Designed miniproteins, single chains, continued (5). Designs and how they scored, part 82

Each design is a single chain, and the fold is of that chain. pLDDT is the mean over its residues in the fold that is shown.

## One batch from the design tools (miniprotein)

Design m18842
Fold by ESMFold2-Fast:
Structure m18842 (fold): chain A 92 residues (1-92)
Amino acid sequence: GEALVEEAREEAERLVAQGLLDEEAARAAVEAARLLEELLAAGVPREEAEAIAEAWGGLELARIKAEKSTDPEEKAKAKALAAEYEARLAAL
């Protein structure tokens, strides 16, 4: 229920406070948790719903990090991670 969205918000706020996420990435994480709740409410099996929400959230976070990162290594990692999540979503 709401616990998933709350947990995602708390984790996102913690990462923002540590300088590991910006506000936009934090919003993407909360939206991924909301997508999971919506899929579960629609009757999608938990394992499938979690896989879809994780891949979508991971893709959004990776895209944001790839665009906003000033560190070449972090930018390259984020681009590689985005490509991996894009492939996972295309296979679903």
Scores: mean pLDDT 75

Design m18843
Fold by ESMFold2-Fast:
Structure m18843 (fold): chain A 79 residues (1-79)
Amino acid sequence: GAAREAAKREALELLKQKRHDEAFALMREAGLSAEEIAEVLIEAGMDPVAARAMGEALARGLSPDEAERVALRTYLATA
């Protein structure tokens, strides 16, 4: 819906400003799915494999630091 699309756009802008914690908090508050979080991360320039892993981790309630570690591990395993 319009609220989810607004949250995606705002989160993308925050990511471009390197305000990662604020972006992740906004995406969780808006109730974005793992796929929706991954879409925003891909638009921000993240590798699609890393973005999907991070989106799943964030949707499961992992911290941003834990989610980044999962994304990096997943990316390296596919390289």
Scores: mean pLDDT 83

Design m18844
Fold by ESMFold2-Fast:
Structure m18844 (fold): chain A 86 residues (1-86)
Amino acid sequence: SSLDKAVEKTLEVVVKKLEELGLEEVAKKVRELAENEDLEGLVELEKEAEENGDIEVMIEIGTLASTIAMARAIKKLIEENKKKKE
């Protein structure tokens, strides 16, 4: 689906950015959390980046978490609308 492709593309961009910053372990953890749709884990990593003053890392993780949350909300609305038409 287009929503799954948007999440996948955002994940790959964020992981690449983190790897370019030399944060290979953070990149690996972000991928694992995103693949498990662990939004709570992603938010905790975002908070840790903010507390460390890593604003770029915070923005990248926050963007991914927001994209996953929006994709979930849109999928739910599409499914609910399909059920209401029958």
Scores: mean pLDDT 83

Design m18845
Fold by ESMFold2-Fast:
Structure m18845 (fold): chain A 78 residues (1-78)
Amino acid sequence: SLLEEAERLAAESRRLVDELVREGVISQAQADRIRAQLAELVEALRASRDPRERMHYLLLLEATLSLLRMLLTVHKLS
């Protein structure tokens, strides 16, 4: 389901956020903000009854995960 996929993407993003904090790339305050935004996107998808809106929130979760992966990769190459 889209909700199950959204929760999986959010969990993966949270693991990357934890890694970014551990590596000193982002602060705990920045991490807390990102975690809050991830929770809001999952809740918005859960609350929506429109398949188009649900897909939009899923795409935002996928984009967020991609950006976090890119940030960690750039840090490791620097």
Scores: mean pLDDT 89

Design m18846
Fold by ESMFold2-Fast:
Structure m18846 (fold): chain A 89 residues (1-89)
Amino acid sequence: VRKLALEALELLRAAAVILGDTELAVEIYDKMEQLENGEISVEEAVRFARDGIERIESKLPELSAEEKSVVEGLLRRARALIEEVEKKL
């Protein structure tokens, strides 16, 4: 399950970069490192990812149509991965 959570966080980091939200991108990277090193639980990473999805979704109206399409695709994939992790918790 940790690998799926890391993959979801990487997709959210990519979305944050497209948004130009450097602070969020760095925050996500730090959480990925903490999860990989066992400093946080998979459950904590899932909660962080859910919050990250909401933060990114709230900024979708600020994007161009092309950027919005890409970010929506990343969010859909990240959400599916988080749902798979939650089923295994």
Scores: mean pLDDT 85

Design m18847
Fold by ESMFold2-Fast:
Structure m18847 (fold): chain A 55 residues (1-55)
Amino acid sequence: MPSPTVEEVVQELLESLSLDQVLVFLDWMLEENKDNPELVAEVERVKAKVEAQMA
C-alpha cells in the first residue's frame, strides 16, 4: 500500500486519541523524520492545524 499522508494518519489518530496525544505523535514524527524536509514541512503544517483546533 502507498504510505498514508500525515493528514490521513492524524484523522485516524483523532478518532482514538486526544488532541494532546496527537500533538505528541506529531512532535515524535518531526524528530524521527528530520532528515526528510518534505515530510517535516507536511508534519509542521498538520501540527499547526491541530493546534488551531485547540484554540
Scores: mean pLDDT 76

Design m18848
Fold by ESMFold2-Fast:
Structure m18848 (fold): chain A 87 residues (1-87)
Amino acid sequence: ATEEDVELLRESLSRLKADPGIEVTRDGNTITIVSKGDLASLELVAEEVKRLRKVPGVKVSGTGSVYTVVIEGDPRLEEAAREVLEA
């Protein structure tokens, strides 16, 4: 991943974490994103998931209210996700 990929991951996770209608949890390299049913939160999740899919080493699955993000093979992306979600 590039520096731009790392910053994109940080920004996307920060936006998702900041929304009160979205729950973001981490278990190792797996991030779970849950929308609580508000339309604005659902739209934000869809937008950020689309951005995250552009990052090499990031795999996104799921639909509607629940998405799973798996970070594989780049320690900089793994560290960035950990730092944002532990802050």
Scores: mean pLDDT 81

Design m18849
Fold by ESMFold2-Fast:
Structure m18849 (fold): chain A 91 residues (1-91)
Amino acid sequence: PLPPLKPEEQRELLEELLRQAEEDLEAMRNDPSTSERERRLVELLRRMLEAALRGDVEAVEREHERLLELTDDPEAREILEKLREWLKEVA
């Protein structure tokens, strides 16, 4: 189990994850092998992370539902659920 992070450390981690998602999205825009679905998944993840940074719990839930519509893999859905729970705590 990961040690519990302080609120400031959680915020820094969230900012880092958002930066990484934005970099991944930029790379995907320049890669013709990236599917529209894959780009959409990263865009929705970016929006969910941004909503958490704003403290917008309703937006986190909304973007999570959109991610689940595009995600058929049970393991990925479990990861998204854990991410949603963490983001709601940080928000």
Scores: mean pLDDT 80

Design m18850
Fold by ESMFold2-Fast:
Formats: structure tokens, C-alpha cells, sequence
Structure m18850 (fold): chain A 80 residues (1-80)
């Protein structure tokens, strides 16, 4: 869908590993907290996923899936 394509492009631009982009995008669009946490654990902090990036991703999630998912995404990404 358009939301999935837009979110995938955003994640790719922010340096997420290409192998994780599709699964991460689908999990975020669906608000699948367990899958987001599983995929987040595979992210290396050295990949440049900063708190600023986490908040930017959360803003996209709020616009596509709702505010309740954004806080969970930020919490998971701030850990990595």
C-alpha cells in the first residue's frame, strides 16, 4: 500500500538494513508491538539509529497507524 511504500522509503533513507525494511514496515503499519521489538533487537546502534531518528519514525507511525503505536516504537528504538 501507499503507507507501506512511504514508510519503507523512510526507513531505507534512515539507514535501516535492507533485509529488515519490509518486515519492519509491515510491523509498524500493523502496530505489531511484538514484531517491532523482535526486529528492533536486530538493529545495531552503530547503524545510526538515534533518538532523533526514533522520533521521526514515530511521527510517521502516528500519521499512518495512530498515536498509541508511536510511543511503543520510540521506546523500542531508544533501547537500540
Amino acid sequence: SMAEERLAAFLQKNGLPKELIADFTMAMVRGDEEKIEELGKKLDPSNGLSKGTAYSIATVVVNEAGEEHAEKVVEILEKY
Scores: mean pLDDT 72

Design m18851
Fold by ESMFold2-Fast:
Structure m18851 (fold): chain A 72 residues (1-72)
Amino acid sequence: SLLEEAKKLAEKGVELIKKGKELIKQGKIEEGIGHILDGIGDLYEAGLLAKKVGKPEIAEEAAKKAGLNLKF
């Protein structure tokens, strides 16, 4: 379902952003930025899917876990 896809993309986006932030702290700046950008993309896609099913809070809560304040 679109709801299940939104949840999976949101979880993946959070994990990528957290990994990217850790890589930056380790001095792997380019790799870390790449992971953060990929994670933001996944969160954005999750937000669009979640909004279509009337549950934008799924992506908004996931963004908050990644340290972002995003509304869809």
Scores: mean pLDDT 84

Design m18852
Fold by ESMFold2-Fast:
Structure m18852 (fold): chain A 118 residues (1-118)
Amino acid sequence: AAPQTTTLLDNQTIAAGASATATATFRVPAGATYRVTVTATVTAGSGTVQVTMRARVGGEEVAATPPVNVATGATGTGTLTVTGGAEDEEVEIVVTATNVGSSAQTVTVTVTVEELAP
């Protein structure tokens, strides 16, 4: 299947020391493996925005990215992989962007979901 992209934060202003959180869900068929890529772009402000993406199934964390540090004016990416078990599962993606810089920053975050070929 073609990759599917969802915008989770769209030109969201995050105050210095504050965080924004957004969620999306998708279905993973039994035995299928999906790659989830978070892409974060910081367009205004100063310093770093730290982005973390977590995958949950039934309220339990099953995968997470390492923190992605994105400097003002830059784009950063992180990936995680989710594999379906014996049953089709609904996967919740939770993205948190934390402004660890000294001024308010403007952040856009997208998530791309892609089925991995065997």
Scores: mean pLDDT 84

Design m18853
Fold by ESMFold2-Fast:
Structure m18853 (fold): chain A 94 residues (1-94)
Amino acid sequence: EIDLSDLTPEELAEIIKQFIEVLKDPQASPETKLVAIKAIETLLKNADIPNVREALERVRDQIIEALKPLLNDPDPEVRKAAEQTLKLLDEVFP
């Protein structure tokens, strides 16, 4: 597991953008989408780390746009993960 405090906000933002691209990929499996959602959730749970918070703040709107369609995903675990992550995003950035 990468130490998040060793990454710059810019590097973290680029990593998050890669997860966002996975969520936008119509060829992505439910399992692949779930991994990407959980990665974003893990970053949100570590938003007390300043560089992580700054990276998340920079891409917040892109995360919302990527997760919102997944609330209607055919996979129930993907829908649940998207809902939980959007709620957590709102709690971190009220």
Scores: mean pLDDT 84

Design m18854
Fold by ESMFold2-Fast:
Structure m18854 (fold): chain A 66 residues (1-66)
Amino acid sequence: MKERLIDLVVEALRELGASDEVIQAVEDAMRKAETPAEGVKRAVSVAEKAGIDPQAIADLVARRLA
């Protein structure tokens, strides 16, 4: 479950044109989290600091889960 969520977020970031450094930072933050919910909170924080809209990430992930 956690790995699939990380993969979906990473692919969304690539589609939004995020740098490899930002993608790696989000992936590391999610992997260090003890729960998927904490991983999402950390990913949102890293994305916002990098100037990426976390809602755009959420929309792309939701489309792949549907």
Scores: mean pLDDT 78

Design m18855
Fold by ESMFold2-Fast:
Formats: C-alpha cells, structure tokens, sequence
Structure m18855 (fold): chain A 72 residues (1-72)
C-alpha cells in the first residue's frame, strides 16, 4: 500500500514539473491534455483503483517527456 502511494506521489510530482515546462514552452494543448489525465488519475485513486491511476500517470509522464524534448 505505502509503496503504491509513494509511486503515485513521485509520478504526480514529475508530471507537475512537465506541465510547468510545457507552460513555459507555450504548449497549452499539451497542458490541457495532461491536466485531463491527472484529473482522471485522481478519480481512479479516490475510487481505490491506485494501480490503474499509476499506469495512467506513467503513460502521461512518458508522453509529456517526449513532447517537452521535441519542443526544445
């Protein structure tokens, strides 16, 4: 339980950093897409579906990293 909550927090913090980077780059469409995914992950976690929430955040982080790299 604690391990999954830690992984969720680490992924959420990484995603928040990537959202800030995309905002700095002017990629508002990318920001909107990531905010939607974070909202969905929060709902999954609230419902006790933390493994699904973590998987969604992992996908979002991977997508966001590639997008930030492409815009640099």
Amino acid sequence: MEELEKEYKELAEELERLIRELQGLGDFAGVDALVARVTEAHRLRQEGRIEEAIELLKEAVRWARERVEALR
Scores: mean pLDDT 84

Design m18856
Fold by ESMFold2-Fast:
Structure m18856 (fold): chain A 87 residues (1-87)
Amino acid sequence: DLLEKLEEEERLLEEEAPAELREALRRTLELLREGVREAEKEDDPAKQQEILNKALREGYRHLIEATRDVDPELAAEIEAALARAEA
């Protein structure tokens, strides 16, 4: 379940995220959910995966950029977590 996997990543990020970043986190999650919805409309599994990977990178890029101004160390950890998830 793609949405459940996203929710588990959300819980890990929220545990580390300061209150100032909660809006950036919500924005990222909305972008990710939209990507999942678009992927579910595709019949081609390869295109579906490409849409999901793009949504993950764009969503987390937004969060990483917002976090970098507040907590650059946390931004690096989020970037590393995204890289591991995409493996």
Scores: mean pLDDT 72

Design m18857
Fold by ESMFold2-Fast:
Structure m18857 (fold): chain A 94 residues (1-94)
Amino acid sequence: MTIELKLEPGDEVREVELPGKGGKLVFTSDKDIILTLHVVEADEPLLVTDSTKPEPVRLYPGESLSFKLPKGKKVTVVNPGEKPALIRYIAKEA
C-alpha cells in the first residue's frame, strides 16, 4: 500500500499510520519546506529515502529526523516490519 501526502507548511503536528509489510508513504510539496518526521511506534526501523540525499536513512522508534524538501522533490518512508507504524510529522517553511 502507498500513501501519498502533499504537504503545506504549517504549525500543526500531524499523524499517519503506515501499514506493515512494505507499506510506503510519499511526501511531496509545491513549496520548499523542512519536513520533520518522528517515529512514535514501529516494530522495525523505517527506511527513509530523500531525493536530495545519497543514501537511505534508518529511523528507529522514538527518533526524529528533519529533511530539507525542495519544491517538486519527495521523501519516501517504507515500513519493512510486519506491524503498522505510527509516524508524526510537521512541515515548516524552508
Scores: mean pLDDT 83

Design m18858
Fold by ESMFold2-Fast:
Structure m18858 (fold): chain A 92 residues (1-92)
Amino acid sequence: SAIDYIQQASGHGGQAVTAIQQGDIQGAISHIDQAIRYVQQADSIQPNPHIQNAIRHLQRARQAAQQGDTQTAIQNIQQAGRHIRRAIQDII
């Protein structure tokens, strides 16, 4: 279901933040990529403006992580998480 994919995306987002905090930038990018994949699958099942905003923020987080801007990466992951939470409220 769309909710199952959104929940998996949220889990990977949290793991990405943890990886950044531990200095594992490659691990963080991997988790961000997984989160993007899961939110895209959720959007394919049930298109939602909050899911679309989450995708955009996760893409910004990926770019920031690649540039070594860990603060901006974490901020964008957190913004994506906020949009994911709102999407769940729309679907339930």
Scores: mean pLDDT 90

Design m18859
Fold by ESMFold2-Fast:
Structure m18859 (fold): chain A 84 residues (1-84)
Amino acid sequence: MGTLTVTERVSSQLGVYRGTLTLPDGKVYDVYLYTRLSPKAFLVSLDGTVIGREVARDGNTLTLEVTDTVTGKTYTVTVTLPSL
């Protein structure tokens, strides 16, 4: 399982968060999480190599399926936000 730490709420209106994603292989990525730009939330790393999509939502808790496009591996990441 990967770990997503949200460091900044960039836009409350657009649901844009910045954070740090640590994958189980020890790699660390700067990421943006978008909760309101589409019907499902999605995540993109700044370098574009890691992408995530919403697979479940429970209140303010979001479960993402994150794909490392370089390795082809997928990981489950859960994050709790102040507001979705």
Scores: mean pLDDT 80

Design m18860
Fold by ESMFold2-Fast:
Structure m18860 (fold): chain A 76 residues (1-76)
Amino acid sequence: DELERRAGRALREAREALGLSQRELAERLGVSPGTVSAMERGTGASAESLRRAAEVLEPLDPEHSERLRRLAEELE
């Protein structure tokens, strides 16, 4: 729960650093905007979802992508 909330904050920070809305990130991930909102609140952030977010964001922001990958490893 605590780790999921930290992962959600890291995802929000990565999204905001790129100037993306929750809807735009959801489009890139292939999920609903509600799913992104839940992930950022720490209620839907799984290791799988964070790895996918890291993969999608890596070409745009390798530093934030690496942080998300490390959090996914902690959630495993």
Scores: mean pLDDT 81

Design m18861
Fold by ESMFold2-Fast:
Structure m18861 (fold): chain A 89 residues (1-89)
Amino acid sequence: SLAEEIEELIRRVEALSREVEALIAAPDADSRARLEALIREGDALVERGAELKEQADPEDEEVQKLLEEFFEKLGRLSELVKRALEALG
């Protein structure tokens, strides 16, 4: 279902946020390359989320609520990525 797919995307965003926070906490020689890989994964989640938003019924309150949560968490991930780029660059 759309709801199950969005819940999976939410879990993936949360996992990426934890990985970015770990890179900020313990940077090493590979941290830049790892961050670039995490950014590419985040971009793929943005694209998939946009596709699901276009497919979703605007009157499906449960699906719309999950999409809102997903995009809120994506916004927080974007903030973490900016902090990581400042810390590494």
Scores: mean pLDDT 87

Design m18862
Fold by ESMFold2-Fast:
Structure m18862 (fold): chain A 80 residues (1-80)
Amino acid sequence: SNEEKAKEALALLKKPGSAEDKLRRLLVALGGAATTMEEALELLPGLIASLGKAGDPLIEAMLKDPDERLREAARKALEI
């Protein structure tokens, strides 16, 4: 379900690691695939938005992340 997928993604975001590790973990958890970080960042906002309201806690957590790429992906998801 979208709720279970969102909870898993949120848990993966909270795990220690680089921003790139978090981005890759989030992409896979949300059912995406990418060969580059640029491609992952293009796909991620749409995948987050596809969760609907279940994604709101994930978006809130991403907006507080120290990495600007994660914050930007969350902002773009809100615009969809």
Scores: mean pLDDT 82

Design m18863
Fold by ESMFold2-Fast:
Structure m18863 (fold): chain A 95 residues (1-95)
Amino acid sequence: MNEIVTAVDKKTGLIGNGVASRPLKDGEEVIISFDKQSHKVSVGRPDGSLDNSRGVADGEIKDKPSENAQYEVEGVETLYENPASTLSKGIVKKL
């Protein structure tokens, strides 16, 4: 079953819903990349590996968090924002 993670950046108003490539761990630190031009989101490790092929979840920018999410990202902090993208960080919480 494909597990879903949702992330809400309250500063920017961006919401991302991603399909996890593996089970996520409660308390896992993640980086969230919002591509505003393609409306895509990727969730990856904070080790600098924002490569989508090594990411933990990939998905889309949406207007609502997924009702079917197994995980949410808590403590979402905007790291940078520009007209094309936003990078945020947070901590995975299992629902």
Scores: mean pLDDT 76

Design m18864
Fold by ESMFold2-Fast:
Structure m18864 (fold): chain A 95 residues (1-95)
Amino acid sequence: AAESTELVRRAQELIENKDPEKREELKEVFREIWLQTFRDMLLGIDRAFERNIEENGDEEKRKEYEQSRKDITPRILAEVEERAEEFAEFMVEKL
């Protein structure tokens, strides 16, 4: 997505500056890339599902999907947020 692309561009600029004081800023950008990537993925899944329902007209499947989203998505996002710091540190350490 365009938002993820802008975050990657910002990370690249910080890497090229090679400023140790920018390490924490770089970690924050990588956390944002991680979180935004998962948000974009979930939005993509939602769009694919809506397209399938529009083509097949199955309202029962829509209700099942909506219920699963309400129950599962908050738990997945919480786990993703916990992993954001681990990902950011890993990415900075590999530079």
Scores: mean pLDDT 74

Design m18865
Fold by ESMFold2-Fast:
Structure m18865 (fold): chain A 77 residues (1-77)
Amino acid sequence: MVVVEVEETLEDMKKLRELKVPVTVINRRSNGGGELLVAMMTGAKVIGYTSSEEKRRRTREMAETLGLDVEIILRPE
C-alpha cells in the first residue's frame, strides 16, 4: 500500500491525482475537517486525526453520506 502524508494544498492534491495508483493518504495537520476535502479531491482512502469526539463523529457521518473512505483517529492531547 502506498502511503502519502499531505498538507491541504493545491500542489499536494494535484500530485495525488497524477499518481494513477491506489493510495492511502494520511492528513496529520487537519483537526478533523480537511479529510473530507482530501478524499473528495483524490478519491483515495484518507486517515486523519482529531482531539474532538464531536468532530470525529461529524466527519465520519459526512464521509459515509458522501461515500468517501475516511478514517478519523481520536488522539486526545
Scores: mean pLDDT 64

Design m18866
Fold by ESMFold2-Fast:
Structure m18866 (fold): chain A 88 residues (1-88)
Amino acid sequence: LPSPPVTVDLEFPVKPDATREQAEKAAREAQKVLLDTPGVTSAKVELVETPDGLVIRATITGDGAAVGEAIRKAYEVLVEMGVVEPEP
């Protein structure tokens, strides 16, 4: 690769009307989407409880362009599943 692999950490706030069960299912589906993207070498998605609410935290490693595409796809899945609102 002309560039070294990148690692990106992201947090997606879970909607207050989404259940923990829905958030866990969405996190699993997002992880699958990330790993299915060519050029992604690893992906870890976790549901984290914070004082401000539930967040889905993703750590993704791979080629920069591939990681960016994978993040976009995962975000679309989370929004489609009704767990995360579109970011402004």
Scores: mean pLDDT 80

Design m18867
Fold by ESMFold2-Fast:
Structure m18867 (fold): chain A 84 residues (1-84)
Amino acid sequence: MSAILDENKKNTSPEDLKKMDKAIEEVKKEVEKNPILTPEQQNELAMKAFNTTSSNVTLGVSTALRAIGIIIDAELEARKKLLS
């Protein structure tokens, strides 16, 4: 639910938000280099994002889900370009 995600973001410490942003930027850099990742690479990248924020389980889960979303979106856009 979007309202719960927004509330959690407001209550997250600035340091934890910086860790999340860094993890997400690393994911974006990896998919920019290779937008079609193997399942093994996708899992490794998502787990690295989770581990970056694992001291806060809720933040870790949210960061991993955002990482997975970025990976999927990058693959879909790359496949769309190949079909176009």
Scores: mean pLDDT 72

Design m18868
Fold by ESMFold2-Fast:
Structure m18868 (fold): chain A 61 residues (1-61)
Amino acid sequence: DAVARLAAVLERIRADPDDVAAQGELNRLVNAILDAAGPRSIEEAGAVVREAVAAARALLA
């Protein structure tokens, strides 16, 4: 459901790019996803974030 929360936050930012609360929530969600995944390299961290964003965007399509 982290992906669903990410999708909701991305939709809020798309509707209002100046939504500071949504920007803060996005930062918190990305950090939580990275912490849960435990990437061992910068490349893995990038892949984790990219996959989560792709999954969230698929929910919005």
Scores: mean pLDDT 79

Design m18869
Fold by ESMFold2-Fast:
Structure m18869 (fold): chain A 83 residues (1-83)
Amino acid sequence: MNEEIAEWFKRVADEMIKAAEEGDYDTAVAFARIALAETLKVVPEEKRPALEQAFDRFISALEAGDVDAARKAANEAVEILKE
């Protein structure tokens, strides 16, 4: 289950980063917030603070148009979801 959620989020994050690269930051941020809400439903409570911090960095990077920071934060969230 966690591996499937991690793969799903990786695909979603790639699309959000692509939207941000194209200048569609509002759409990227909106979908990132939906992805956070969906992942929080399925992760153990112990992982939620680390996941929320990784998503906060991801969303902030998307809002700033910082693709490199967004990809780094997305990779951090994927690793948390795999555990």
Scores: mean pLDDT 79

Design m18870
Fold by ESMFold2-Fast:
Structure m18870 (fold): chain A 90 residues (1-90)
Amino acid sequence: AMTRRVRVRVLKGKATVEVLDPQGNVLESRELGAGESLEIEVPEDQIVRVTAHDGSEVEFEVETSDGVRYRGRATSDGKVWAEAEGPAPP
């Protein structure tokens, strides 16, 4: 299926989580603090954007229903690091 469920969980800091269509239009926007999570249905070609609030360091985790997992960090200077944890099942 081209649609997947995406769960974003903030482990540290404060973040804005946005879902963008392929044209860059914001479809959904939520603020999440440490310990909070957001679960949304996202087509495979849509983008989930995580932005750290100014002065914050953010650690976050992303899980998708098709078996993709990421852990990432974002800083107040706009740098983002994401680490893929698992490919789709064989």
Scores: mean pLDDT 68

Design m18871
Fold by ESMFold2-Fast:
Structure m18871 (fold): chain A 75 residues (1-75)
Amino acid sequence: MEEKIEKLVEILKEIAGTERDDDEITWSQFMEALEKAADILTDEEIARLVKAIMEKSKSNTITLKEFKEIAREVA
């Protein structure tokens, strides 16, 4: 899981055009990254990750740092 999350983080950085932990990532950018990572993530892993992010962020954006923290908790 952790290696797959790192790949997803790199895809998110490319889509968002940022490498900074405090930069906001929109849900649209996140969903695009998940679609690009669909070949490496299982449906269960995607569902768990989306649920955890929705539960903790409760907004249309999350920071890259928040995403990494949530992803590590789910992994």
Scores: mean pLDDT 73

Design m18872
Fold by ESMFold2-Fast:
Structure m18872 (fold): chain A 74 residues (1-74)
Amino acid sequence: MKTREELEAEARRLIAEIDGYLAAHPDLDPVLQRELRGVRAQIERAIAEGDYETVEVLIKGARLLLAEADRQLA
């Protein structure tokens, strides 16, 4: 199982990945853009609150959204 430190590091890396993805793809579907920004904000809040169970769930959700965005751009 991932440690708290591993989850935080993965979450922070994922936030940077989302930020970079949105900057690189300004033409991405507006709904997906909003959902990616939403999950990014939720991850930041969960880390700030020390809610690492929620962080783990949000990481999985964010990865699914990024995969869907890649599918729509392919």
Scores: mean pLDDT 83

Design m18873
Fold by ESMFold2-Fast:
Order: C-alpha cells, then structure tokens, then sequence
Structure m18873 (fold): chain A 95 residues (1-95)
C-alpha cells in the first residue's frame, strides 16, 4: 500500500498526471487513505520549492494548467511568497 502511494506522489511530482491517479486508486484499494497520508508526510520532508516548480513545468507541458498552478502556489508558499502563492491558487480556480 505504501509503495503504491509513494509511486503516485512521485508521478505527481514528475507531472505524470495519469500515472498519479492510477497509483492513488491502487493505493486506496490496498491500504486506504492512511497509507497515502503517511507517504505524503514522508515525501514532504524531502520536497523543495524547486521540486514543486519542476512538477508544475511538467504539468504545463501536458496542458494541465490547473494542476500546474496548484503546484506553483505550493512552491511559493514554501518560499514565504504568500502573494504569489495566492495569485497562482486563484489562477488554478479560474480554469
């Protein structure tokens, strides 16, 4: 269960939206929400603003603008740029 949740989040970090959904579905079937939450906590400790920006760039290339803007919002929030974080959150909500 944890391995599937980690693969889902890794795919999400790489901007592979289809694979991310697929692994999240499998993780929920195998271990439920708790397995996904534990994997997310582990990966969050290793994630940098630069990794969020890289994921956003990959989502933009795939035409997933709403997802890209959500990842950019998270990156700027981690950098302490609350104004840009809010700007990108609003852009995601407008799509």
Amino acid sequence: AEELAEKAIEAEKNGDYVEAIRYYLMAHLAGGREAVEKARERLKSEMTPEEYIKAAENYIKQGKLAEAYRWLSKAYELMGDTEKAEEYRKKADEI
Scores: mean pLDDT 72

Design m18874
Fold by ESMFold2-Fast:
Order: sequence, then structure tokens, then C-alpha cells
Structure m18874 (fold): chain A 55 residues (1-55)
Amino acid sequence: SKAERREELIERIKESLEIPEETARDWVENPDPKLLGTLAQIAEVPVSTLSRILS
């Protein structure tokens, strides 16, 4: 489901950047367009796919 993909993304961001889960969750729930490229690289998906997960 979309929710499961979001939780996986939060965990990957938390581990890759060594930031708190609350911060990673905020980035996924309130995505900054300037960070989409970085988040797509962390998730290992195209930006278009990430945009669909975050919508």
C-alpha cells in the first residue's frame, strides 16, 4: 500500500541521514520540492514515482 511505502521511505531516510524518525516523517509528510531529488536517491526510485508516493 501507499502507507507502507511511506513508512519504508521514512526508515531509509532516518538510517541514511542519521536523523530522528520525527524529522524524517515530517520530510515525507510535508515534502520540500527542493529535497525531492535527494529523497528519490535515498528511496532508489525515480522522482516521478516518489511524487506519487508523497501525494
Scores: mean pLDDT 76

Design m18875
Fold by ESMFold2-Fast:
Structure m18875 (fold): chain A 85 residues (1-85)
Amino acid sequence: MLNLEEARRLFEKGEEALAAGNTKEAIDYYLEALSLLVNTDDEEAKELRQEILEKLVKIATREQAREIERKHPKLGGEIALSLAL
């Protein structure tokens, strides 16, 4: 599968987990999806990445946000700025 298709599937699994009340599992799926999109210049991938980041900002605790920055340093600045808002 293409990285965009894989990321979209992982995002949908995250949405399903969140709807079921499994916030930790949802965050793990969102982070996996983001890791597939971090080096992609495709417009659809940029849009999906932004949507996932907005979801993470809304549901992640301060500790979870810190863990995200540690695992995804390329995205750390975006997440930190979104949380500081």
Scores: mean pLDDT 71

